# Ledger of designs, part 64: designed miniproteins, single chains, continued (3)

Each design is a single chain, and the fold is of that chain. pLDDT is the mean over its residues in the fold that is shown.

## One batch from the design tools (miniprotein)

Design m10347
Fold by ESMFold2-Fast:
Structure m10347 (fold): chain A 90 residues (1-90)
Amino acid sequence: SKKKKIEELKKKIKELKEKIKELEEKIKELEKKRDELMEQLKKAGSDIKEITRIIGEILRIIGEIFDLELEIKKLEEEIKKLEKEIEELK
């Protein structure tokens, strides 16, 4: 029945929204770590080896945040498709 299919789609949307929330929390943790590394970089003085290590870690974190933001965007697009499918079933 249409009603059962709508309920299944709503459940799937809820699961995708929870996954987005988990990814947003992970981004916040990575942003905090990035900011802590930026403060360490300011205090590194002229230690080129330490500066290079910290910059490498910051760049890695920026890349991880970017990948997570792309995953969130894909999940948001999937939610929009499922919401449209629900409207077409009404």
Scores: mean pLDDT 89

Design m10348
Fold by ESMFold2-Fast:
Structure m10348 (fold): chain A 82 residues (1-82)
Amino acid sequence: SIEELIERLLEVLHKILEAKAANDKEALEKYLEELRKILRELGVPEEVIDKLVEAFKNDDLAAAKEAWKEVAKIIEEKLKEE
């Protein structure tokens, strides 16, 4: 369900923040791959997923915010259709 995908998304985002705080590059790569899978299931275009993941890898907060804005819009549209 869409709710289960949103819960998994929030869990993965939390794990990404934990990996960054711990400076654990292996964990970060693993959770970024899980993020990609969840975003694909949510219908996010690959180009937007690539922008978001690349921004997280490069610590580019401005690029991450712009890519996340696109992701959030898609999620909002999915939640509205439920």
Scores: mean pLDDT 82

Design m10349
Fold by ESMFold2-Fast:
Structure m10349 (fold): chain A 55 residues (1-55)
Amino acid sequence: MLSEEQKEKILAMLTSLVQGGAPESALERVLQEAKEGFPEEAEEIERIYQEALAS
């Protein structure tokens, strides 16, 4: 299960990439890595990604 600290780290990393203008492939790599680490939390990871895109 994703801890609050792990969720914050994923959000911070994705937000940094979005604000820095990183290519979609870089964002997808981070998502893939997170989902591989926490396959049971794929839905939560997608939600964090949506929050990062909105920032």
Scores: mean pLDDT 79

Design m10350
Fold by ESMFold2-Fast:
Structure m10350 (fold): chain A 66 residues (1-66)
Amino acid sequence: SRRDLLLRVAAHDLGVSVGAVRRMLRLLEEGRYDEARRLAEELSARTGVPAEVILRGVESLLRAMR
């Protein structure tokens, strides 16, 4: 599906798993911003990508999917 394609592209660009992007999207859609920031910090530790970049990337994806 288009959603799955967008998720895979975002995961590739951010250097994270598709599951991680889906989890962060869920948290953002639910307004759970503190948990989304914590997840971004965890992903940053694994990827070397700044947490802020990961979080903004997934926020941009959420806007693009609407």
Scores: mean pLDDT 84

Design m10351
Fold by ESMFold2-Fast:
Structure m10351 (fold): chain A 65 residues (1-65)
Amino acid sequence: MEEKIEKVAKEISEKFGLSYEEARQLAEFALQLENADQIVAAAKNVGISITKEQAEYVLELVKKY
């Protein structure tokens, strides 16, 4: 779990220009939630603004790892 989250978080941080901590939260949301709309809503609640397309990318990345 942790190793997978770290790999996903690094990819997200680099691609979207987010901090590692923000990227890590997005990776954790993608492992827990079912769809992009839920991830966008969860991210907004913790002060992270992302698009639905970015949330979909995070879901695909989590599935790959």
Scores: mean pLDDT 80

Design m10352
Fold by ESMFold2-Fast:
Structure m10352 (fold): chain A 65 residues (1-65)
Amino acid sequence: SRELEVAATIGGIEGAKEEGVTLTSDEGREAGLMGMKALNATDVEQAYEGGKLGGKKLAREIKAK
């Protein structure tokens, strides 16, 4: 659980950076966890990938304001 949450958080931050947006650690965690849950991730690699999608989604939302 904790390892999945850390991977998702890192994914969230890195996914947003790929879209040109720098998230705070809290934003990256929230976005990453949402992406991880949406993907139904069961391992660290899936959690990171899901987190990355979550971060990109939040970054696109921020850029659309």
Scores: mean pLDDT 85

Design m10353
Fold by ESMFold2-Fast:
Structure m10353 (fold): chain A 86 residues (1-86)
Amino acid sequence: MELAQEALRLAEEAVRLGLEAMRLDPSLLPEAAGVAIAGIGLAFEAELMLEKGASEEEAQRLLELAQTVLEKAKELLKKAKELAKK
């Protein structure tokens, strides 16, 4: 279950960064909303895996998805910081 716990942590971080990007530049609302919704969905799935149990393969797949969403959130925050310089 360590993989599901890590996936939850990464998904929650992605939501946090996406919302931070939107606060820095509201023009990014559509992209930030997409990242936040994806992160919330993955966090919910991770919590279900922790509650009901999951295979290592299922947990690993969720972790990979959470990593992908987190990478997108980090890029979005970087873009928001660059746009805020205007």
Scores: mean pLDDT 83

Design m10354
Fold by ESMFold2-Fast:
Structure m10354 (fold): chain A 60 residues (1-60)
Amino acid sequence: TVTREIEVEGITFTVTIDGDKLTITADKPPTKEQEEKAKKLAEEFFYRVKLLKKLLEELL
């Protein structure tokens, strides 16, 4: 399980990756624009985590 906090315009989004499941929670009610921006950042982070896993498997 991997957890990261992303701050978008004063709202803290907690992104949790559990296997293939991506969960995003906010500490305050986000606007649609803030939610979309946070989702984009979370998806980018998820992709990077998958790439890092692949690299670590090659180094083992």
Scores: mean pLDDT 77

Design m10355
Fold by ESMFold2-Fast:
Structure m10355 (fold): chain A 73 residues (1-73)
Amino acid sequence: SHMEAERQELLDRITELMEKYARQAKAHREAGNEETAAEYEKKIQDLSRIYEELKNGKITLEEARARIAELEA
């Protein structure tokens, strides 16, 4: 359905964002920026929770988008 396609698109976007933040965390750790690396790792943990809640239908698409926007701010 249209809604399932939108859900899958958002799940895929969350996965891509987690991979992007993982690369940033690694780069900052290798540069000795431990505090910044930890901030990206926390964002990955927060995204992982949003992913699970969206996948399991515990939150709406609107709620998931809002929470992701807060993390990107």
Scores: mean pLDDT 88

Design m10356
Fold by ESMFold2-Fast:
Structure m10356 (fold): chain A 62 residues (1-62)
Amino acid sequence: SMTVRQALEAAQSAGLTVEQIARGLGVSQKAVSRAAREGLTGEEFGKRYNLSEGQTGALGGS
């Protein structure tokens, strides 16, 4: 399965910014960058940060 780092590279190659990717994942840009450095998968990242739709809304990503 795809790591956060691989997903970032693919999305940036498609013209997306880290800000847009972080918003799509419902997290901060710093959290995305850290997850990429740690080699987490998207699924692991979501589980680690326990983000719900409500939490995503609170972070301005609803």
Scores: mean pLDDT 65

Design m10357
Fold by ESMFold2-Fast:
Structure m10357 (fold): chain A 74 residues (1-74)
Amino acid sequence: SEEEIEELRKRIAELQPKALNNDIDAFKELYSILKKLVELEKERNGDTERAEKRLAAIDENYQWKLEEIQRRLE
């Protein structure tokens, strides 16, 4: 619903500064919310391009951080 999309967008705005400040939990939650937002926007025939680009950039950064953590444990 439109109300659900508005709640997700508000949550993204709250999480974005924490994710940028290397909060891994905020980063994971942001990724999950963006993925859900893309799905809901597709159901509405909305413009998903911007959200998908943000999701892809976050996915690249998330994978890199996971690889760095794994490397440090070795």
Scores: mean pLDDT 69

Design m10358
Fold by ESMFold2-Fast:
Structure m10358 (fold): chain A 85 residues (1-85)
Amino acid sequence: MTPEQDEELIKKLLEEALELLKNNEYPPLTPEGIGQLVVLEAELYKRYPDETEKIRAAAAELFKQGKPEEGLRYLAEQMRKLLEE
């Protein structure tokens, strides 16, 4: 694939993730949903590195506790708040 095709895919995944967050939804635990979450997280890390790192660390603790759904929900809620600033 060309770099332009990869950039278009990343942009599409980011826009889809943002649309889900606007509707108070979070990306599902599917390959596409995980891709949307990863792209969203990378963009937030670029814009808000310190805040994003704290959010990721907190979510990682929820994953360690065997609460992956709560971890993903926490990530989505905190990422949405950062984007609404």
Scores: mean pLDDT 72

Design m10359
Fold by ESMFold2-Fast:
Structure m10359 (fold): chain A 94 residues (1-94)
Amino acid sequence: MLAEAEQAAENAARGVREAAEAWAKKLEALGLEDEAKKVRELGERLAEAVRRAILARAEGTAEGAAEAAAADAEARRALEEMQKVGAEAAKKAA
């Protein structure tokens, strides 16, 4: 049902935001405020992409499958940028 898909999407987005916030707080504790800000921004983009992918898949249509694939690609790009931020943070923390 649409309501179940919406709840699943919101729960997944919340989990992504909470994980990003936890990581950002750890970066702030290390004095890496710019990296913390980037992680929060990327976490929000990832959360939105995950939410859209779940809702698009729930439509059960070919068009929904294509939209889900596009949202998955956006999520992958956000994760790749988060990995770059993590590598930069590791260099500064050393």
Scores: mean pLDDT 86

Design m10360
Fold by ESMFold2-Fast:
Structure m10360 (fold): chain A 63 residues (1-63)
Amino acid sequence: IQELLEALERAGIKDIQFVKQEGDKIIYSGVLKGKPVTIEIDTKEKTFTVYQGDNVFLTGQFD
């Protein structure tokens, strides 16, 4: 998880903050190009999704 968050920061997402954990899902907030984004991490499926509002901005897998 920490390595994923560092990779997202290198990709331009700043001010990454923990919001909550619901079971296998961990939610972070961040800022991308001056706009708020939500980072949803699924620790069971090893996937992440970055949302800007209702739109999926970025998705991927991690180890």
Scores: mean pLDDT 80

Design m10361
Fold by ESMFold2-Fast:
Structure m10361 (fold): chain A 80 residues (1-80)
Amino acid sequence: MMERLRELLERVRRLTLEAAEALAAGDLERAERLNREALEVEGELMRLIAESDAETKAKALAEYRRARAEVREHAERLLA
């Protein structure tokens, strides 16, 4: 379970970072497409988290929140 959740989390992270890079490069259309794909993968991640037991859910949400913070920090620096 955790391995699958981490795979999806890493994919969301990658797509979101690529979207931020596209935005910084002025490619708004590419950034929007990458963000939509990231949201779709995030939806699958959240569905699996919801189906998990309490312990796995807590761990996955903690890792997700940490990854979101890291991506936001990177995107803020890139777009500054």
Scores: mean pLDDT 81

Design m10362
Fold by ESMFold2-Fast:
Structure m10362 (fold): chain A 62 residues (1-62)
Amino acid sequence: MEKEKEADELVEKARSALAQGDYRTAAELFRKAAELYKDIDPVRSRALREMAEALERKAQAA
């Protein structure tokens, strides 16, 4: 399933960004993955969206 694979790749990139401390990039990637999951896995979509919001706040807390 193309959308699911694309969402999984975005999650992997987001995790890589997190490992590098790039919270802004990680947040954007998790948001994109959440949008793809919203009709496939709503629970995962919501969790990723919440994570993206937390990371966005962390990025701005300099």
Scores: mean pLDDT 81

Design m10363
Fold by ESMFold2-Fast:
Structure m10363 (fold): chain A 98 residues (1-98)
Amino acid sequence: MSSVEEALADVEAAKELVKKAKEAALAGDTRKAAAYFTAAAILASSAAEVDSPEVAAALRELAEEVERAAEELEKAGETEMAETFRRLAEILRRKAEE
């Protein structure tokens, strides 16, 4: 498998983990939310090391999804988790620009 294919698979896995982290946080399972979020951040960070326009586009899309998840968490009163999600979205946008 090419590095690009692996990175794109990591971004897709990170998207699912972000969704699971949001769902866990909204359900009050802070530990599970943190675990899913950490796994998503690791996969996204690994993917960001691959110099590819396709990966950059996927990281921008992931950043938008993370930002939307942060907005939902903020509305639910999960302010600290929302802030953590927003920081990841900013990092992903920056990595996609590089």
Scores: mean pLDDT 84

Design m10364
Fold by ESMFold2-Fast:
Structure m10364 (fold): chain A 73 residues (1-73)
Amino acid sequence: SAAEELARLREEVERRLAAAREELERQLAEEIAKITDPKKKEVLREIAEGSYETYAATMEVVLRRVERKLEAE
């Protein structure tokens, strides 16, 4: 059913977002280790968070497009 397909897509999106967050945190930790200035570390954390928000927003756009197609009659 459309509801089952949407549920599976939501699980896939959740899984991909979790993987993206884990990878981003790993990369952030590596880059932060190279920096000694606390202010520069804060800027890098802000950049990393913005990157994740952009990726999450992209995944939401995909999910909404599927929802619209499943609801369209």
Scores: mean pLDDT 83

Design m10365
Fold by ESMFold2-Fast:
Structure m10365 (fold): chain A 56 residues (1-56)
Amino acid sequence: MSPEEREEKLRELEREAVRHYLARDFEAAKEHLEKMRELGVSEERVERGKAQLEKA
């Protein structure tokens, strides 16, 4: 997958995660963070995002 395609998919997944976060559906938001990890986002970044969702 090209870097541009990867960034576009990551932005879409981030948008979906934010949408679920605003709806207070933290479990669905975490699922989108896991999909970002599968696209090559670092485990540290994903875990940091999950920790932020847990504290919200």
Scores: mean pLDDT 71

Design m10366
Fold by ESMFold2-Fast:
Structure m10366 (fold): chain A 59 residues (1-59)
Amino acid sequence: SMAPPAVGFVNKPEGITEEEIRSLIGGSQELKDALVKRVLSMPVGASDVPKGAIVIDLS
């Protein structure tokens, strides 16, 4: 079965690494669920992700 790709993004705060943000989101189901809900309600493509934002796989 083919599921549509689900990706979210977060703005990178100054002084925090991309790895730290990915680890926090990967460790929190609530944060992943919130990002999935946002992505599904917002008709934007991957090209619409702001520069400097961290892309997260929400699959």
Scores: mean pLDDT 60

Design m10367
Fold by ESMFold2-Fast:
Structure m10367 (fold): chain A 118 residues (1-118)
Amino acid sequence: AAEELEKEVEELKKKIEKDPEDAEAWLELGKKYLSLGKLEEAIEAFEKAIELDPENAEAWLYLGQAYLALKKYEKAIEYYEKAIELDPSNKKAWIYLSLAYEKLGKLDKAKEYLEKAE
């Protein structure tokens, strides 16, 4: 429920206040904001997670998802490509990269990347 997610956000904020360099706490905060549809707050949290741990493929994947939700497809592609560079076995990243290219009308690229998810 949204009320439970809002409580989880407040608990994560308290954790981050005590340890502002906890990359995983920033990533989890971003995920909660994304679930609440708070896209700008989600982006800020994911950007902080990436600043602290730039090799976390999951953080790049979720940053891409937030930009996809904002319909900023070229930025979403950039971040999905980074997630795939770090973890090419992440099938979800290939699926979202394909979806972002489809949204740009680049259907040949969308098909190519969807086949990589298999």
Scores: mean pLDDT 89

Design m10368
Fold by ESMFold2-Fast:
Order: C-alpha cells, then sequence, then structure tokens
Structure m10368 (fold): chain A 116 residues (1-116)
C-alpha cells in the first residue's frame, strides 16, 4: 500500500524529530501516522486507542510513575511486523512528555489520540 509506505516514512521522520527534542513537530507527524493507520484499518491503530484510554485513566488519577512504566514496557516489546512500529513514535512522545513533567501536555495528546 502506498499509504502504508508513507506512514513508515513519517515514522522515521517522527523518530528523528523526537531524538532532536522537536516534540511539537513530532506530534504533527504522529497524528498523521495514526490517521493513516485508522484509514487502513490496521490492528496497531486499535491497539493505541486502547493504550491511550488506559493511559488517560492513569493520568487523570495522577499515577504518572505507572504511566511511565507502562510506556517503557510497551516500547521494550519486539514488534512482529513493521505495521506495529507505527505506534512507537506516539508511545515515545508520551513517555518524553511525562519524563519531563509535562503532564498536561501528555494528557492533552492522549485525548487527541482517543478522539481520532
Amino acid sequence: SEKLKKALELREKAEELLRQGKLEEAKKLVLEILRIAKELGLPAFFTIQQIAKHLLRLLDEGRYDEAIELLRKLLSVEPVSEEETLIDPALRLLLTLLEQGRYDEAKAFTQEIIDL
């Protein structure tokens, strides 16, 4: 799929922006990746939706250490397909925001993922 190739290219760009600390630019690409994953009906999109709903509950309860641990565990799992890696930039952005104490931004981004 041409759209899947585009999403994988956007994933590489988002990961590079995250490495550079360009979080707002990375967020725009992450949301585009997730919209493509939704349009293609990829299992990865439904996975990130469930993760985001669980994360929002943890964040609403102020359980930030548990949210960080969950994100670290999810990022440590070896993917069985390239399509599964499409959610990695979203997980890494959320982890980075939480590790920087940017809880309101992490919560807002989590809500943006749910609202897709």
Scores: mean pLDDT 91

Design m10369
Fold by ESMFold2-Fast:
Structure m10369 (fold): chain A 61 residues (1-61)
Amino acid sequence: MSLAEQIEAALEEASRIYKESNGDLEKIIEKLEEKAKEYEKQGLNVVAQILRSLAKQIRKD
């Protein structure tokens, strides 16, 4: 995957998680971290890093 494709994949995954979680912030964080681990195991470290950064930002808010 190109850098742009990894960014798009991360944003699409985050959008899906947000919609499926119905505003439950803890569930959103958990699913973002779970998906980040899955992408990291596949060697898609940019996707994983974006998802982890989003989870960290949500925890601060």
Scores: mean pLDDT 81

Design m10370
Fold by ESMFold2-Fast:
Structure m10370 (fold): chain A 89 residues (1-89)
Amino acid sequence: SEAEEAAREAERAAREAEEAAREAREAEAALAPDNREAVLRLTAAKLRALGAAFHAGLAGEKGGERGREAAERAARAAEAAGVNARGLV
């Protein structure tokens, strides 16, 4: 079923958004005035979380209730990373 495939795609994207959110949190905790690497890691993690949440949103529209739940998880993960993906879905 295309809906089942879309739901699985949304779930994979949600896991990626959650992983990126954890990476963003770790990078933010490592922020210091001279720690440029932490700033770059935070920026990359935020972009990954935003992109993954956007993908989860698109896939979730075709994935039924399960897909929409995954899209919501991904959106919350992006918010936890400091980016708002809700305005894109």
Scores: mean pLDDT 86

Design m10371
Fold by ESMFold2-Fast:
Structure m10371 (fold): chain A 92 residues (1-92)
Amino acid sequence: AEENIKKAREALEKGDFETAIKYVEEALKSDDPEVQLEALDIASEIAMKGDKETIEKVLEVARKALTHPDPEVQRRAIAVILLAIGKLLELE
């Protein structure tokens, strides 16, 4: 929901990636594609800034979004997965 997006953004701004991921995961439970797209955008930002453990959690969350019937949500989830994999390979 919108409140989860706000909390995820606030946590991300503070560098609290664990809390940010938690609220992204809650926002992805929404049936609103726009909320899911915003959550996946935040997940991308977390993947860009996080450590290996954080990026692995982003991968798990984005993978769950692939089951959503909206094609835009599926495309965004694939983009997040590819970004996260790329970052993990860079860290190895």
Scores: mean pLDDT 83

Design m10372
Fold by ESMFold2-Fast:
Structure m10372 (fold): chain A 97 residues (1-97)
Amino acid sequence: MEEVTREALKFIREAYDKLVKAQTKEEADKIANEAISFLKEKAPELTVEQLAVLQIYVAVGLVDAEINYPDNQYIIDALKKIGDAVAKLADEKEAEE
C-alpha cells in the first residue's frame, strides 16, 4: 500500500474516533468537512483502486456507527457525507481515462 493511502486511512480512522466523541451536529459537520478537505487534497496522488479502499473503509465505519450509535443521526450523516465525497472523487478520477 502506498504511503499516501496509509496516511489517508489513518486520517479517516482518527476522524471516526473524533466523530463518535462529538456531542453536537456542529462538531460532527466540522470533522466531516475537515476529512473531505483532506481527501480532496490527497485525491490527485491516489489511484481509483486506492480511493475504492478508502470507500470500503468509510462504509465499514458507517455500519459500525449504525450498530453502536443508531440514535446518533449526526454521526451517521457525517460518515455518509465523507463516503459520498470519496465516491465522487473516485468517479472523477475514472473519468480521466
Scores: mean pLDDT 78

Design m10373
Fold by ESMFold2-Fast:
Structure m10373 (fold): chain A 79 residues (1-79)
Amino acid sequence: SNAAGAAKAAVEMEKLAEEAIRAALEDPDRGRELMAEMVKLGEEAIEKFPGYASILQEKLEELRARVEDTIRRVEAERA
């Protein structure tokens, strides 16, 4: 059950990351809001599934970097 819960959390983080990237293309501020939701979900999952904390943390860092890169690129294009 812990493995299944951690896997479900990882899938939800990935869904939020994709939604944040899509939103950032239209509105960087909305992308930041969804990224904050993803970070909160990831942090809660790391606390809830300590046996999978390193894997979840690595996934969260990867996803955060992807969203931040998209926001930065959109802002640069608009500047």
Scores: mean pLDDT 88

Design m10374
Fold by ESMFold2-Fast:
Structure m10374 (fold): chain A 93 residues (1-93)
Amino acid sequence: SEAEELARRAVELLEEALEALEEGDIERAKELALEALRLIVEAALKDESLPLSRRIGLALRAIGLEEEVRREEDPERLRRLIEEGLELARELL
């Protein structure tokens, strides 16, 4: 499904974001994580297998993570936010 394709792409971007963090590239990690979180919002809202309330809940959580990622400058906290994004994306697979 389109939702599964978006979720798979989000996983790939979040794994790339973790690699960027290991290399010390915080700006690249944030860029990749924000792109992935936008895809998770789309995937959640398009997942016809989930009740509307669950789709909205997953989308709102991803939007909250986007706001946290934009403000975060600490690499360890950013890693935790990216890992939480991975958990959300995997729920849509």
Scores: mean pLDDT 88

Design m10375
Fold by ESMFold2-Fast:
Structure m10375 (fold): chain A 96 residues (1-96)
Amino acid sequence: SLEEFRELLRAAAEVLEETKEAIRAGASDRRVASLLTAALLLLVAARTVAPEEALPGIDEAIELVKRAGEAFDAGDREKAIELLEEAVEKLRELVE
């Protein structure tokens, strides 16, 4: 349903905001990885209930989260945060 879709996107955006704050606070790699995994699971769930027109936007958000994880693993914390901010903005646009 559209309401379930919106709830999943809001939950994903909240987890991504928590991930940004965790990175800024110097949280453990395990904590950041756990948060990124939780966000990806929520986005994959959202994809299963998404209207067809929203699929490209969700796929873009998933790619941004994956790239943020890669940047974080490479030690580029600033780039990881920027990619997560882009993902959050994309998700907020999809719930409008």
Scores: mean pLDDT 90

Design m10376
Fold by ESMFold2-Fast:
Structure m10376 (fold): chain A 74 residues (1-74)
Amino acid sequence: DAAERIAQGEKVGEALREVALAAGLPEEEAEALGRAAAEAGRLAATDLERAEEVARAVEAAALEAAERARAKHA
């Protein structure tokens, strides 16, 4: 169900935003990561292959942002 996948992406986006904020990322960057995760869910409704690619890119970006934040503020 496309609607279910979209809802799943929104929940993942919310969770990612909260984790990013807890890790000390700026609110703007945390919101951007959350939105990107939600967009991956929306893409899953129309293009599963593209949604998978975007989801992996979001995961990689979140990890890099966390590493840069730790390195810069250490």
Scores: mean pLDDT 71

Design m10377
Fold by ESMFold2-Fast:
Structure m10377 (fold): chain A 118 residues (1-118)
Amino acid sequence: MAEKAKKIYEEEIKKDPNNVEAYVNLGRAYLELGEYDKAIEYFKKALELDPNSPYAVEAYTLLGEAYLKRGEYDKAIEYFQKALELDPNNPVALQLLAEAYEKRGDTEKAEEYRKKAE
């Protein structure tokens, strides 16, 4: 299914290379396939096109998740914090930020952010 989604969004980008939503969706498809480098590339493209779009919170959150999956916890934390600057109560970003702190060994901060994820 992710492979089919990838082809659909690649086609959308060919029709409109400024389609921010298509870049976020393509990045998500690569993330689902475990292709983290490609996922990161497309999320960064989406944010370069419009860092304040309706998709910016999702793009920052998924970019953080891709770095988290790669074991780059400091970068994951940075991007989750950017998502929370735009949407301070985003429960997905708060939960993933808690996971990133836990993976980095900051257990106290992990518990703090997990409790904030209401």
Scores: mean pLDDT 87

Design m10378
Fold by ESMFold2-Fast:
Structure m10378 (fold): chain A 75 residues (1-75)
Amino acid sequence: SLSEALRNFEADPEATRAALAEYVRRILELYEAGRLEEAQRLNEEFLAAITPPLEEAAKESKEKALELAYEALSG
């Protein structure tokens, strides 16, 4: 899952990047198709998926949490 990929970013950054790219691609594709309701739902699922690994990172380091947020939100 996306949450698992984000949690395992340090162990497998390529798999995490692929998972993030696929999720963002789906959201953008839905927007381009005019399927705004579905795009919004997927965006909410995306945010829900990134939140737990960001919370885990924040317990260890604020800088680590910001780095994960940047990676997730930058594409």
Scores: mean pLDDT 70

Design m10379
Fold by ESMFold2-Fast:
Structure m10379 (fold): chain A 98 residues (1-98)
Amino acid sequence: SLIERLEEVIRLVEEAIDALERGDVERAKRLLEEALRRVEELARQLRDSNPDVARLLRTAAASLEHAIDALEEGNVEVALLHARVAIENIKKAIELLK
């Protein structure tokens, strides 16, 4: 289901946060890139049928992009902030689907 796919994206971002807290920046970056790919695909698929959900997913995608950019610049604290903001927006998208 769509909710299950969004919950899987949240799990990827949470695993990335755990990896960052353990100092595994390369693993975190790969997980955030996978989460970004999935959320962008879902936002595109929902653009016409669920525009409010698609908007929240685009906001989450922007936060994931900022998290990845922060990691490339060596700023783990900023990456963690943006990763958490992405989770919040995905959770809001799930609430609209219930």
Scores: mean pLDDT 92

Design m10380
Fold by ESMFold2-Fast:
Structure m10380 (fold): chain A 59 residues (1-59)
Amino acid sequence: KVDELIEKLKSPDPEVQYQAAVELGKLGDEKAIEPLQEALKSPDPRVRAAAESALANIK
């Protein structure tokens, strides 16, 4: 479910955040747009890159 992945995107673990961003991009649900925009502020470059790719897939 999208809600579960959005919750994982808020995880303190960058690996969990990265996997959640990738899955949200595959689902393409507009509900994920605002959470993914917050993920773009992540200090981890992998998480930011995954969030950017996910947002491109939802547009």
Scores: mean pLDDT 81

Design m10381
Fold by ESMFold2-Fast:
Structure m10381 (fold): chain A 64 residues (1-64)
Amino acid sequence: SDGERNAAAAREAAARGDGAGAATASHQIKLMGDKEGAEEAARAAEESGGPASAARTAQLSFQA
């Protein structure tokens, strides 16, 4: 689904250090009502060791 695709894109962006891309994808997933996808995007940002701001944005996107 779009949520899964966005989560994959977030992982890819985070792996490259593109925190903005990861955060944007996570937010879009949350707006679609896909909490699981948003959680995966947040995890991807954290695992990549990317910018703290990106990881926090992903976490906040998951919070509802």
Scores: mean pLDDT 60

Design m10382
Fold by ESMFold2-Fast:
Structure m10382 (fold): chain A 72 residues (1-72)
Amino acid sequence: FLDELEKAKDDHGKLAAILREKGLSPAEQRAVVRLLLGKYGVVSTPDGKVDEALNAQIDAELARLEAERAAR
C-alpha cells in the first residue's frame, strides 16, 4: 500500500487510482494523500524501504477518521 503510494507520489492520478482500488471514500483518499504528502511526508529510507513508523501513523490517522465518522 505505502510502497505503491510512494512510487506514485509524483503522479496524483496514479495515487488517486491506488486509493480508489483500496475502496476508500473520496474524503478518506484526500486525508491519506494529505497525510503522506503534507503532514507525514513520503519518506524513503536509505535502503528504499517504507518507514514502518510512518505506516503506523497513517493507520492511526485513518482509524481516527473512521471513529469520527462513527460518532456522527
Scores: mean pLDDT 55

